Designed miniproteins, single chains. Designs and how they scored, part 40

Each design is a single chain, and the fold is of that chain. pLDDT is the mean over its residues in the fold that is shown.

## One batch from the design tools (miniprotein)

Design m1382
Fold by ESMFold2-Fast:
Structure m1382 (fold): chain A 83 residues (1-83)
Amino acid sequence: SESTHILIQIESSLSMMQMQVYLAEKYGLTPEEKEKLINKIKEVIDEVKRLKEGMKNLTPGQQSRIDSSLAELEEMRDKVERL
């Protein structure tokens, strides 16, 4: 279903961002790399928000997963901004 495809896309994007933030915290970033990562996280947040707006008939569990993913992306952005 469309909702299933969107949820898989969101989960995949979240996992990729989690990896990049983990590596950034562990090894550090140049100022240029930091700006690029912040911009990438912002783009992913905007994409997830757009996808959520297009979704219909979400289960409570699906909505909770999307909201948790957005909260985690916002936390990742704040974390990178403080590096």
Scores: mean pLDDT 85

Design m1383
Fold by ESMFold2-Fast:
Structure m1383 (fold): chain A 63 residues (1-63)
Amino acid sequence: TRGTTYRSTTGNLVVVGEDGTIVTLAPDGTVIGQADVGSEERARALVEAMGPQAVPAGPGTLP
């Protein structure tokens, strides 16, 4: 699935799916958290607003 990837200051990656899924990955690719907020726009806004250290890393793809 296509999505948007953000990089945390702790080295974790946050991937936002087009269906509103948010997945947090450790640097080794291990899933350490997930949530579903119902829409991609809402998920992106939430990640950007709640994670001031999260930096946009461009478009990404969910596995």
Scores: mean pLDDT 67

Design m1384
Fold by ESMFold2-Fast:
Structure m1384 (fold): chain A 83 residues (1-83)
Amino acid sequence: MTIEELIERIKKRLEKDPNFSYKNLKLYADEEGKILETGEATEVYKNPTKEFVAPRGAPQEVADAVREAGKKGEGYKVTYTFE
């Protein structure tokens, strides 16, 4: 899953349930910096070659989490779960 795909899923969920909380997102990244589906965690990111930048219109919490993930140099993962 990409960050754009995640944001689209959140938007669709909010259309059906405007009280849906996206504050508790746990995102797992692989060694290439691709965001995995929630509930899967595999890789420690050694050296991110890409800056994790949230697309325009991303919820602020997602944008902040992506920005913080991108600042790490070695051995990181971002962990968020839906709900």
Scores: mean pLDDT 50

Design m1385
Fold by ESMFold2-Fast:
Structure m1385 (fold): chain A 63 residues (1-63)
Amino acid sequence: MEEKAKEAKERILSLPGVKSVEVEIFEGGFPVATVTLEPSATEETVEKIEEIAAEYNMALSLR
């Protein structure tokens, strides 16, 4: 789980318009990604973030 969370964090952070990513793994083993977007972030970037979160079975919080 930790290795997959690290992979997902790196993939999301590499997207244009992503300012920061925090990944927390809650009891029960599901990760939650909190992604802070830059004001310049596009809808395409948000769609990519959602796709990555879904691939890794992560809950997503955008800020």
Scores: mean pLDDT 77

Design m1386
Fold by ESMFold2-Fast:
Structure m1386 (fold): chain A 87 residues (1-87)
Amino acid sequence: SIDELIEKHAAKAKEEGLSPAEATVRLAKELGLEAEKVSETELVVTIKKELLAEEGYDLSEDLKVRLVANDLATIEANNERIREAEK
């Protein structure tokens, strides 16, 4: 799934010292998606309707999703803190 691919790339990004925005753009391009970096923390991903049709969804238009990479980093940091606090 896309989520598992994102998790795999997030782990590699941590190992390589890449920013969340940079890692997300690389992942999107590897999946054949169009990704545009709007700022250091923001990007827009265009998901083609043909790709969605293979997943069982048929749409008349491509989907444009705005992502805030800083939010992803915050979620990961929060999960890491929870893991560290767990005895």
Scores: mean pLDDT 60

Design m1387
Fold by ESMFold2-Fast:
Structure m1387 (fold): chain A 63 residues (1-63)
Amino acid sequence: EEVEKEIEKAKAKLENLEQTLSDIRRLMARDPSLDRAAAQRAIDTVQGEMEKVKEEIEKLKEK
């Protein structure tokens, strides 16, 4: 069905956001010169976008 393509796109976007989150967390763990406050804000932003994408996927699965 057409909805499967929309779910695939949303899933790909979620995967990219998960990769970005992983990269930021890895940098925070390994780079002592990293601005940790800025990194945390970036994590919060990415997590917010992930929640929106998860909600989008849920709505697509429902209808």
Scores: mean pLDDT 79

Design m1388
Fold by ESMFold2-Fast:
Structure m1388 (fold): chain A 84 residues (1-84)
Amino acid sequence: MTEEEKKLMEKILDLALQTDRPLSAEEVAERLGVPLEKIKELFEKYNLPSLERITATQIATAYAEEKGLDLAEVVRRVVAGEPL
């Protein structure tokens, strides 16, 4: 995972944790000010299961798997504002 991809995943995870419902890729792209194509490429590269219902659990799981971290630890760090 590149530093740019890592930063984008952190922003998506933070947004998903602050939102009380699943987000679409289009809504994430609009809220973060990034191209929709970049969100789709990130999801395809890391085999994320849904572009229509993005959840904090989905993003945190993918990040934890890629980095070899525990899912609960990834969520804890993001909530506490600690670096991933």
Scores: mean pLDDT 75

Design m1389
Fold by ESMFold2-Fast:
Structure m1389 (fold): chain A 92 residues (1-92)
Amino acid sequence: SEREEAEANLEEAAERAAEEIEKLAKAAGAKKGDKVEIVVELPEGDPLAEVAKKVAEMAAERLKAKGYKVTLTVKEGAKEGRVRVAVNGKPV
């Protein structure tokens, strides 16, 4: 069904996003229990903004489940789409 496919696609996107953020965090020396701050900047007028927010929230939950202290901030009205990651207050 289209609903089941859409939900499966969101789960897959969230898993990939969480894996990429974890790779960046680990490359910056992050360990379980460390603070991982994620800032997602969405372009003004992005028709997929709600989907992007949901994927970001799901990815943050996956990282919390792995033992990281995750803070997620989603900003709209950016000039371009961007994801920023910081480990213990230090940008990566």
Scores: mean pLDDT 82

Design m1390
Fold by ESMFold2-Fast:
Structure m1390 (fold): chain A 93 residues (1-93)
Amino acid sequence: SDEEIDAVARALEAYLRTVPGIDEETARAAAEVFRELLREEPSLLNIDASNEEQLAELRERLIERLKEVPGIDEERARAIADAVIDWLRHGVR
């Protein structure tokens, strides 16, 4: 649901704000990218966090989308995507 997608994106934003090197604006932009991906592919809400192939595919998609955000270069996009994947491995509701 849209409420579930919004809740997950807000939880990710809160987590990213605790990651060293990720400021508030970057965390919000990354959460927005993730929300867009969830709306395009709602099955990502049920991603198997133990499935490394699914996580690798999501990581690549996150990097590509994050690189389109002004102020996010490729190195930052990779670091943010790694943080998102780490968050998913340690518990998405």
Scores: mean pLDDT 82

Design m1391
Fold by ESMFold2-Fast:
Structure m1391 (fold): chain A 74 residues (1-74)
Amino acid sequence: KEELKSKAEELKKQAEETRANIDRMRRVVDEAVALQPEHADEIRAAGDAYISRMEAQAKQLEEEANKLKEEVEK
């Protein structure tokens, strides 16, 4: 039980770190677009693809953490 709770907290922390990294990547993309507006569409497309994959990973971590929380409660 304690181990499942610790695992859920660890997964939640990993999801939060991934979310923070996504926010940083969005800022990097915006800055890159500002520096090279002629390549804005290419930069945003590459950034969106990367961010989308990270968002999917964060969501999976959040879902797994929630499942472990439900198991601890029951």
Scores: mean pLDDT 82

Design m1392
Fold by ESMFold2-Fast:
Structure m1392 (fold): chain A 94 residues (1-94)
Amino acid sequence: MLSPEEKAQKFMEEFLKLMEENRNSPIEELLEKALEKLREFFEEFDVPEEETERWLKMTREAVEKSKSKEEAIEQLELHAAWAVGWALDRVKAR
């Protein structure tokens, strides 16, 4: 089995690949795929549903406030990195 750090790295690699492979898709489709990938990561890290929904909502709101598709993708990548870092720190604090 992978360490928490190795799982986080693998998730970020898979997430960035998903972003690149779907870059030409409508932003709404890319957003839903990104949020589902984040939900799966949080489930693997035993993150409470309330915390998961809070992170997903913040990410959705950031994308919806973006003025361009490029900005929306940058916000998705940034929020994913922050969420992963937060979840990893949570595991290490135990």
Scores: mean pLDDT 82

Design m1393
Fold by ESMFold2-Fast:
Structure m1393 (fold): chain A 119 residues (1-119)
Amino acid sequence: TAEEAGEEAEEGAEKAGEEGAKGSAEAAETAAQGARSAARRGDHRGASAGAIGAAGAYAEGLRTGKKTGSKEAEEAGEAASEAGREAAKAAASGPEGQKGAEEAAEAAEEGARGAEEAA
């Protein structure tokens, strides 16, 4: 029945929202850990990529969390901020890596600012 399909779709959307925020927080943490590991190895490109990934996951988590009120979005924001800082440190050794790390750090900072404005 179309009515049953509609109710099932609404329940699925709500669950997807909650899982999306949780998944975004986990993705941000994984990306932040990757960025820190890359930075420790002197891999400035890997650190920049990890920071960008964390910032992206944070932004998605913030959007989903704002809809569901999930604390997972806050955790993602903190992970993204840390990843951005590590990427900026790692990029000090090269011009392309330097620019990439600065862009990643700015993305992480914008994500954190978005969380502050949402509060």
Scores: mean pLDDT 58

Design m1394
Fold by ESMFold2-Fast:
Structure m1394 (fold): chain A 90 residues (1-90)
Amino acid sequence: SEEEEKKEEAKNLLELYLEKLDKVSKIKDEKQKTEAVNDILEELIKYFEKLNLPEHAEKAKKLKEEVKGKSADEQIEKLKEFLKELIEEL
């Protein structure tokens, strides 16, 4: 069904972000690594806003604020947890 196809597309997109985070985790420069994580968070917030999912967008914005000042690796881990939770909900 179209509903199942959209669900699979969403899962594939979120899994692509998990793969991107794995690549970002290999960046040695802390500043570049942190910028890459922030870019992914901004893209996710915009994605949820476009889908009219305000609760998910707000949760992503709160996550962004909560990880400020943390190491890039800790930011990556928390974002991975968030994405895995979303995949489980689909």
Scores: mean pLDDT 81

Design m1395
Fold by ESMFold2-Fast:
Structure m1395 (fold): chain A 65 residues (1-65)
Amino acid sequence: MSEEEIRELSKELGVSVATVRKAVRAAAKYKPKTHQEALELAERISKETGISVETALKIIVRALR
């Protein structure tokens, strides 16, 4: 994802640019192939950043497209 897309997601979800960037980088590094793997990554990001699992999952799914 571009820096511009990261900023748009930050505005859309009400989450800091740093948090969106962290989730996007995690998705790019780990490349979850299944919905279960994406959910496990979302739970980890949620725990590390304090955002909801649902919000983390939305960022991860969009980063993989």
Scores: mean pLDDT 82

Design m1396
Fold by ESMFold2-Fast:
Structure m1396 (fold): chain A 98 residues (1-98)
Amino acid sequence: ELDVDIDVGVLLIQIAVGKVAAENAGHTEIARLLSEHGELTLKLVDKLVAEGKFDEARAVIERSRQKVTEAGRAFDAGDWEKAKEILEESVEELRKLL
């Protein structure tokens, strides 16, 4: 559905912005995790949409957005270890759903 396409697009932009910020700050591991998170989220959303599971696709996008926002807050607070942990946990969760 169009709303799913818009929501995933907004999330991918948020991830891209966060990746550039992390790279510029020298936190290459966080940038890598953001890239992986975005790739896995897109793969899972594409799979769910192909299966007609639009409500589940929306839930995945919202969960991913919450995790990226939470990691961003930790990063902005200078808690890079917490930001990395949040992203590592989210990536592992996404891998289990694929």
Scores: mean pLDDT 84

Design m1397
Fold by ESMFold2-Fast:
Structure m1397 (fold): chain A 108 residues (1-108)
Amino acid sequence: MKEEIKKLAEELIEELQRLADYLRSQGTPEAQALADVLESAIATLKRFLEDESPEAMRDLRLTLDNLIALADYLIEHSTDPELQELARRVKELAEKLRKLIDEYMAQQ
């Protein structure tokens, strides 16, 4: 695996953890459900960092599409500026990581 992909995956885990922690702090069932989705994405990223298999990379690629869609949803529909900022950070890292994975897979 390319070192740049690993570094971005690690940075994305950190930003996903911040977003999940913020959502849990809201204390609503809806925010908890979103935090659970983010924890599943973190688990997929951690598996990719440990496994580096083609299957793990395909799972990650799909997870990145889902994270970008979720971040767009939060940016568009949230009235909370802090949640919107956290979602923008997740989106930027997920889009960068998706681009690198697509470039890497095209060369295999």
Scores: mean pLDDT 86

Design m1398
Fold by ESMFold2-Fast:
Structure m1398 (fold): chain A 68 residues (1-68)
Amino acid sequence: SERAYRTLRGLVVAETGASEEEAERVVEAAKAGDIETAAQLLLEGAPDVVSEEQARRGAAGMAAALAE
């Protein structure tokens, strides 16, 4: 949903320090069901903040939330 999209974008910015444009790319990949790309974008944007495990779990959670 639109609300979930905005909430998840805000969470990515808050948790990683990424720009809104970078966060939008992450959430858009998750919305498309591309968990691998979403996780990779999280890692590239904040490698010192998020681990590979956290990025994959976050991406999967975002994809599930956006699957409506």
Scores: mean pLDDT 77

Design m1399
Fold by ESMFold2-Fast:
Structure m1399 (fold): chain A 61 residues (1-61)
Amino acid sequence: SAETRRRQELILGLLEKRGEVTAREVAVALGISRATATKHLNALVEEGKAVREGNSPYRLP
């Protein structure tokens, strides 16, 4: 959806600006739930647009 694409772009912008983010930080920054933030972050990892090792923060590849 357009909303999913917009959130994806905002999260990628946060990753570029901050270097790394947690699901909690994304949730606070976007005004969404932590569950929704985790869903979007994991979708970005699945698409190869972000990386995460274990329970570390998410980052760009």
Scores: mean pLDDT 85

Design m1400
Fold by ESMFold2-Fast:
Structure m1400 (fold): chain A 75 residues (1-75)
Amino acid sequence: MSPEEEARRYVELARRHIRRGEELWRRGDYEGALRHFDRARDYAETALGLDPENEEARRLLEEAERGRRRVEEAL
């Protein structure tokens, strides 16, 4: 598997965890939301390590970090 293909897998994982974090945030499960935004951040960082020019991974990293801050502010 190429680094770019592997990065795409991590991008997909980050996207899924961001969606789950948003769902849990809407349900008031702030601790659950935080865990999923943490995982999304880690996956997006891994994707950027494999493909530093991956704009989608960078956007997902920013989104995950914003989600984490929003949840921490609400806790």
Scores: mean pLDDT 87

Design m1401
Fold by ESMFold2-Fast:
Structure m1401 (fold): chain A 76 residues (1-76)
Amino acid sequence: TAEAEAKKEELIAAAKALAKEKDEQNLRISTERMVASVVSDPEKRRELAERLFEAVKAGDFEEVERIIEEAVRLGQ
């Protein structure tokens, strides 16, 4: 849907901006909030947030895009 595409684009941009965050705890909190905005299942939210944290920390923006696409899809 158009809403899912807009949300995906928003989250990808936000996650890429988080690559500049130097505080690891702030990065973890931000990635958890980001995933929580689209995923309601606590177990999937935790799994995806951890994966997103690692991908952002590694600068792997292709993986960041895949994780966010998966999270938005699960939130449907």
Scores: mean pLDDT 82

Design m1402
Fold by ESMFold2-Fast:
Structure m1402 (fold): chain A 77 residues (1-77)
Amino acid sequence: MPRIILTLILPDGSVETKEFETLEEALKYLRELGDEYNVDVLNLVGHQLRLIGEYLDAELNGEEEVEVTFELIPEKE
């Protein structure tokens, strides 16, 4: 099962890197930060879909690791 290394550029300019053993934990973390920083829904959904796609691709190809970097963009209004 691929390990996930997730690097997030937060709306306040800080950068966080976390490792997850499961896709479910990584998606939960993204949703929690999305709520905390009032992230744009389409931006957040796009990142979740990309993470799922890259994880599934890595799993199908027998890769041991998925590394993704996302910028979290807050809602404009």
Scores: mean pLDDT 82

Design m1403
Fold by ESMFold2-Fast:
Structure m1403 (fold): chain A 91 residues (1-91)
Amino acid sequence: DSAALIAELRALEADALANDDYPLDEKAARVLQEVLNMPKEELEEMMKAGVSILAAIARAYIRLIEKYPDARVLPDLSVLTDLANSIRYDS
């Protein structure tokens, strides 16, 4: 159920905006552009707004699900957390 997943992603986004101290930077934005096909303009606005990496990932997946409903892209929330940690802890 994509509606239930979108609700979980929005809850994750809200929590990440309040509690995640890892801001979206140019490196993280590039990963989201390449992996999740997120538009550069939207990523630049998120960076300017101080959106966190995990919140940006949640937004990218919500956008992908809503924009391409016929594409069965239903990520496990662990995939989003793993991607965020990969970006945060990349040396």
Scores: mean pLDDT 74

Design m1404
Fold by ESMFold2-Fast:
Structure m1404 (fold): chain A 89 residues (1-89)
Amino acid sequence: SSSENLRKAADYFELGARYAEQGDFDKALESLTKGIKYFDKASDAVSPKEVSEIVGLVLRAIGHMIDGDGKEAAKSLRELAEKLRELAA
């Protein structure tokens, strides 16, 4: 279901946040990629405005990882996870 895929995406973004906080950017990116895959499976159930906001948060997290800022990357990924859990409710 779309709600199940949104919750799985949120769980992977939360896992990515934990890896980013540890400075393990390879595992953070792997978790983020899996989160995107599950979000894509549910994206048709999400409004274009909400999709744009979610994409913005993903790009922000990637930008912080490129800059080596694990704390800010984790913050963006947790905001993303919370937003997806709200959409799944």
Scores: mean pLDDT 89

Design m1405
Fold by ESMFold2-Fast:
Structure m1405 (fold): chain A 60 residues (1-60)
Amino acid sequence: MIKEIAEKAGVSEVQARLAIAQIKLFGKDAKPEDIANFARLFGFDITPEQAEIVKKEVEK
């Protein structure tokens, strides 16, 4: 559930959705730094550490 992933990563649901979209688009090649940079392009500040948490939760 997107809300649970957002809560674990300490981000908003919108930020979690953007990170999840990036992970799904690039799969195993999605680097936390690239996910964070992608979110920033849409005006959302997310750290690489928060992106790593989202990636781990999506891969469970």
Scores: mean pLDDT 77

Design m1406
Fold by ESMFold2-Fast:
Structure m1406 (fold): chain A 70 residues (1-70)
Amino acid sequence: AKARMTVLFIGEDLKGEKRTFEAENDEELAEKIVEALKERYGGKGTFLRLSEGSDKAYNLALKKLEEERK
């Protein structure tokens, strides 16, 4: 099944931007979310999950962001 997640992107100014992403799997979904966040805010952005499901993609995206900040 295809992976999908709606997230709220938050930067240093705390203004939220709602985005929806889709991918063929959880790894690709996590990568798309992290790359979009990095392009928009560099290493200083974060996100909140707004939709149910895709727990693997959510956890992978969080791990990728933490590794990028070290």
Scores: mean pLDDT 77

Design m1407
Fold by ESMFold2-Fast:
Structure m1407 (fold): chain A 73 residues (1-73)
Amino acid sequence: SVEERAAEIVARYRALLDRVWAEKAPSLSEEEQKELERRREEALAQMERLAGDPAMLPALEAAVDYWEAQLAA
């Protein structure tokens, strides 16, 4: 379903942001960690909003595929 595809895209994007958090947070101050967390929440909300439009799904899938490839090591 469209809802299932949207949920998968959001879940994959969340996993990417969680990886960025795990890699960066230990080297940041408490205030910098709060700012990074705020930006992560904003990015997730934006992705959830975009994934609500079925016309956006192919482009969002391509973007997530690209980001996953860049971070895969």
Scores: mean pLDDT 84

Design m1408
Fold by ESMFold2-Fast:
Structure m1408 (fold): chain A 85 residues (1-85)
Amino acid sequence: SEELERDIATLEELLERLKTEELSLSEAIAAILTAIGARLRAGILDGVDLLANPEAGGEEGRRIAALADEVIKLAREQLRRIEAK
């Protein structure tokens, strides 16, 4: 739970940066990798929770998936703009 809450905070910070800043190539790639990592961790932890407590709800995991998808989307859009220039 604490790990998932930290991942949520990290993804929210990255999403804000992607909405307000033009990231460098390295920063945009790092944001995508961070989002993928958070999504994979949430899936693994939700799997364990589903075995131990089927009603644990994966609400944090669902939020991480949504935030990660948005971070990846915006970071990829910025990367395409960099490549097009």
Scores: mean pLDDT 75

Design m1409
Fold by ESMFold2-Fast:
Structure m1409 (fold): chain A 102 residues (1-102)
Amino acid sequence: AAPTTEINVKAEISYDANGIPVLTWEAPPPGATTKLYIEGESEKEKVKIYQEVDEAGVVHFKFYYTYKTEEGKEIVIEVEATGTAAGASAALGKFNELVKKI
């Protein structure tokens, strides 16, 4: 079987100098800034994680979740954050929370 590296990093909430909440990780998210991830696909739901680099070299982390109701209505959830340690932590945390709720 292909080795799957599960990343178990602790995220914590801190506040910047302006009192804005920031999610941080104990370490930079390994591989989160360099890979496209696709996990899980059925007729009713799809999960995709993308990453892209902008013109300034900033990494953006994007993830998509789509869910189709019994009536055929499509629910789309899109989240984007920067590939900084705080941004990547927030994006992965929110993604995991959304996946757990479905």
Scores: mean pLDDT 50

Design m1410
Fold by ESMFold2-Fast:
Structure m1410 (fold): chain A 87 residues (1-87)
Amino acid sequence: APSAAFKELVAALLGLSVEELEARQAESRALVEAGDLEAARELELEMTARVLGMSAEELRELLRRGEFERLEALAREAEARIAAALA
């Protein structure tokens, strides 16, 4: 199981409380258990977009256009923000 510190870090990066993060994890699990893999993927995309500092629609458009170099740059910026938050 992830540590309490890891949950707090993930929640902070998403701009959520730990309770809100757990609620969204429960929602994702319920969608997977119901066989709604498309809805589960959409929820995961929204959460990923938040970590990258963008909307889900912006992330979807970058993926659709194959803008992987831009996505890599944004991922590095997210890693730098995480590293700064941990310092």
Scores: mean pLDDT 74

Design m1411
Fold by ESMFold2-Fast:
Structure m1411 (fold): chain A 98 residues (1-98)
Amino acid sequence: EEKREEAERLLEEAVELLREALKKAREDPRASQALIDGLEAAIRMAEEGVKSIHYTRGAVDAARIAAEQAEKEGLKDVAELLRRARELLEEAERLLRE
């Protein structure tokens, strides 16, 4: 179905951004374990997002919390990737509600 296919593409793009954010965070000594754990949780939930809107909502919340943590730790590139991923996750959630 068209809307589900669009949501799947948005979720896949969000996962790619989240994986890039995780890679950058792992390479930065300023990154806390809480940030790493949050990014891993966001990726896991986003990968399952197409199966349930609850997973997509969980991914949105995890990405928001991780972005706040990345900002606090001064990881601007990680925070920007997380904000972009969150926008895609929020759009996927909107499509899955319809």
Scores: mean pLDDT 87

Design m1412
Fold by ESMFold2-Fast:
Structure m1412 (fold): chain A 81 residues (1-81)
Amino acid sequence: SGTAQRRIELNAELNVDIVAFVRKAGLSSDKSTQISRDMQRAITDAKKKLLEDPSLSDDQIIDQLRALSKKLLDDFAKKYS
């Protein structure tokens, strides 16, 4: 379905953004792995909470998760800049 495809695209975008962030920040592979795990956990927890809201469409959930991913990367960038 279109929703499943958009979720796959979001995960790909997140991975590209994490790789770009790690490269720019000069982080070790271990730190990269930790950041990836922390972000995946935060996204999973947010998804669970958003799925509990029956007023939200699948597209709205995906858009909110995309916004959260960007915010988390921005927060990490500020921490390591």
Scores: mean pLDDT 72

Design m1413
Fold by ESMFold2-Fast:
Structure m1413 (fold): chain A 86 residues (1-86)
Amino acid sequence: SLASKLKQAADELEKAATYAENGDVDKAISELQKARDLLSEIPAFAKEVDKVVDRLIADVKAGNYKQAALDARSLAELLRTLLGEK
């Protein structure tokens, strides 16, 4: 379902943020790619999400871990808001 995909994507984004904060580049990128794959199955989000996730991956690769973590958590919070989760 749409709700299930949004929830899983939010969970993967929060995992990516934690790995980015710890400097675990490979795991952070892996979780971001999982979030992208889940969200790309939703046509309404596919283009915008792909752009945002590409930027997050670039920030992680550049060593901008704090910014990547903040942005990933912000995206997760937006997805949880769409789900009505708090």
Scores: mean pLDDT 84

Design m1414
Fold by ESMFold2-Fast:
Structure m1414 (fold): chain A 104 residues (1-104)
Amino acid sequence: DDASPRDQALSRAGIGLTSAELSAYYLENAKTQYDLDLAQNYTDLAVDELDAAADLLDSLGLTDAAERVRSLRDSLRQYGDNKDAKGIIDAAREALRTVREAVA
């Protein structure tokens, strides 16, 4: 219970980036439908973690940063649907940067 809401937001955005990187890995190295299903599952996890980070930012009154993270989450989902591995990683990195700058 020592983790502040700011530290929780950073942790959530970091898990979102890790999940996005795993999604991109399975997209780039896909040989089976199972690999594509794993990529989709990791994209969904990244979306959920960025949603959690945005909700934590809203709870801190950082509403502009929360809205930016939600917009990047929507972009990440679209990149996942289009199987754009680079877009997924870039969106997740920008979301983590947004959270880090907001809580600094």
Scores: mean pLDDT 90

Design m1415
Fold by ESMFold2-Fast:
Structure m1415 (fold): chain A 80 residues (1-80)
Amino acid sequence: MSSRREQLQQQLDKLDAELDSLSKEASKKKNKEALDLVQEARGYLTSAKHALDRGDLDSAEKFLKKAEELIKKAKEILKD
């Protein structure tokens, strides 16, 4: 079975890949609202990476949840 740390790392990697894709799409569409949400989500993802590095799994999970919420909002804006 995967450890909690491994599960959070997998979630981080998935969100990082999705965020890179959304950033490119938002830039192509010149959608400022989506770009702002992507930048805020990147901030939370960076905070999650630092939390994982120091073994703070609870903080990592909270930051990943915040990033996921912002990514979801950016996706809805970009759907047109």
Scores: mean pLDDT 85

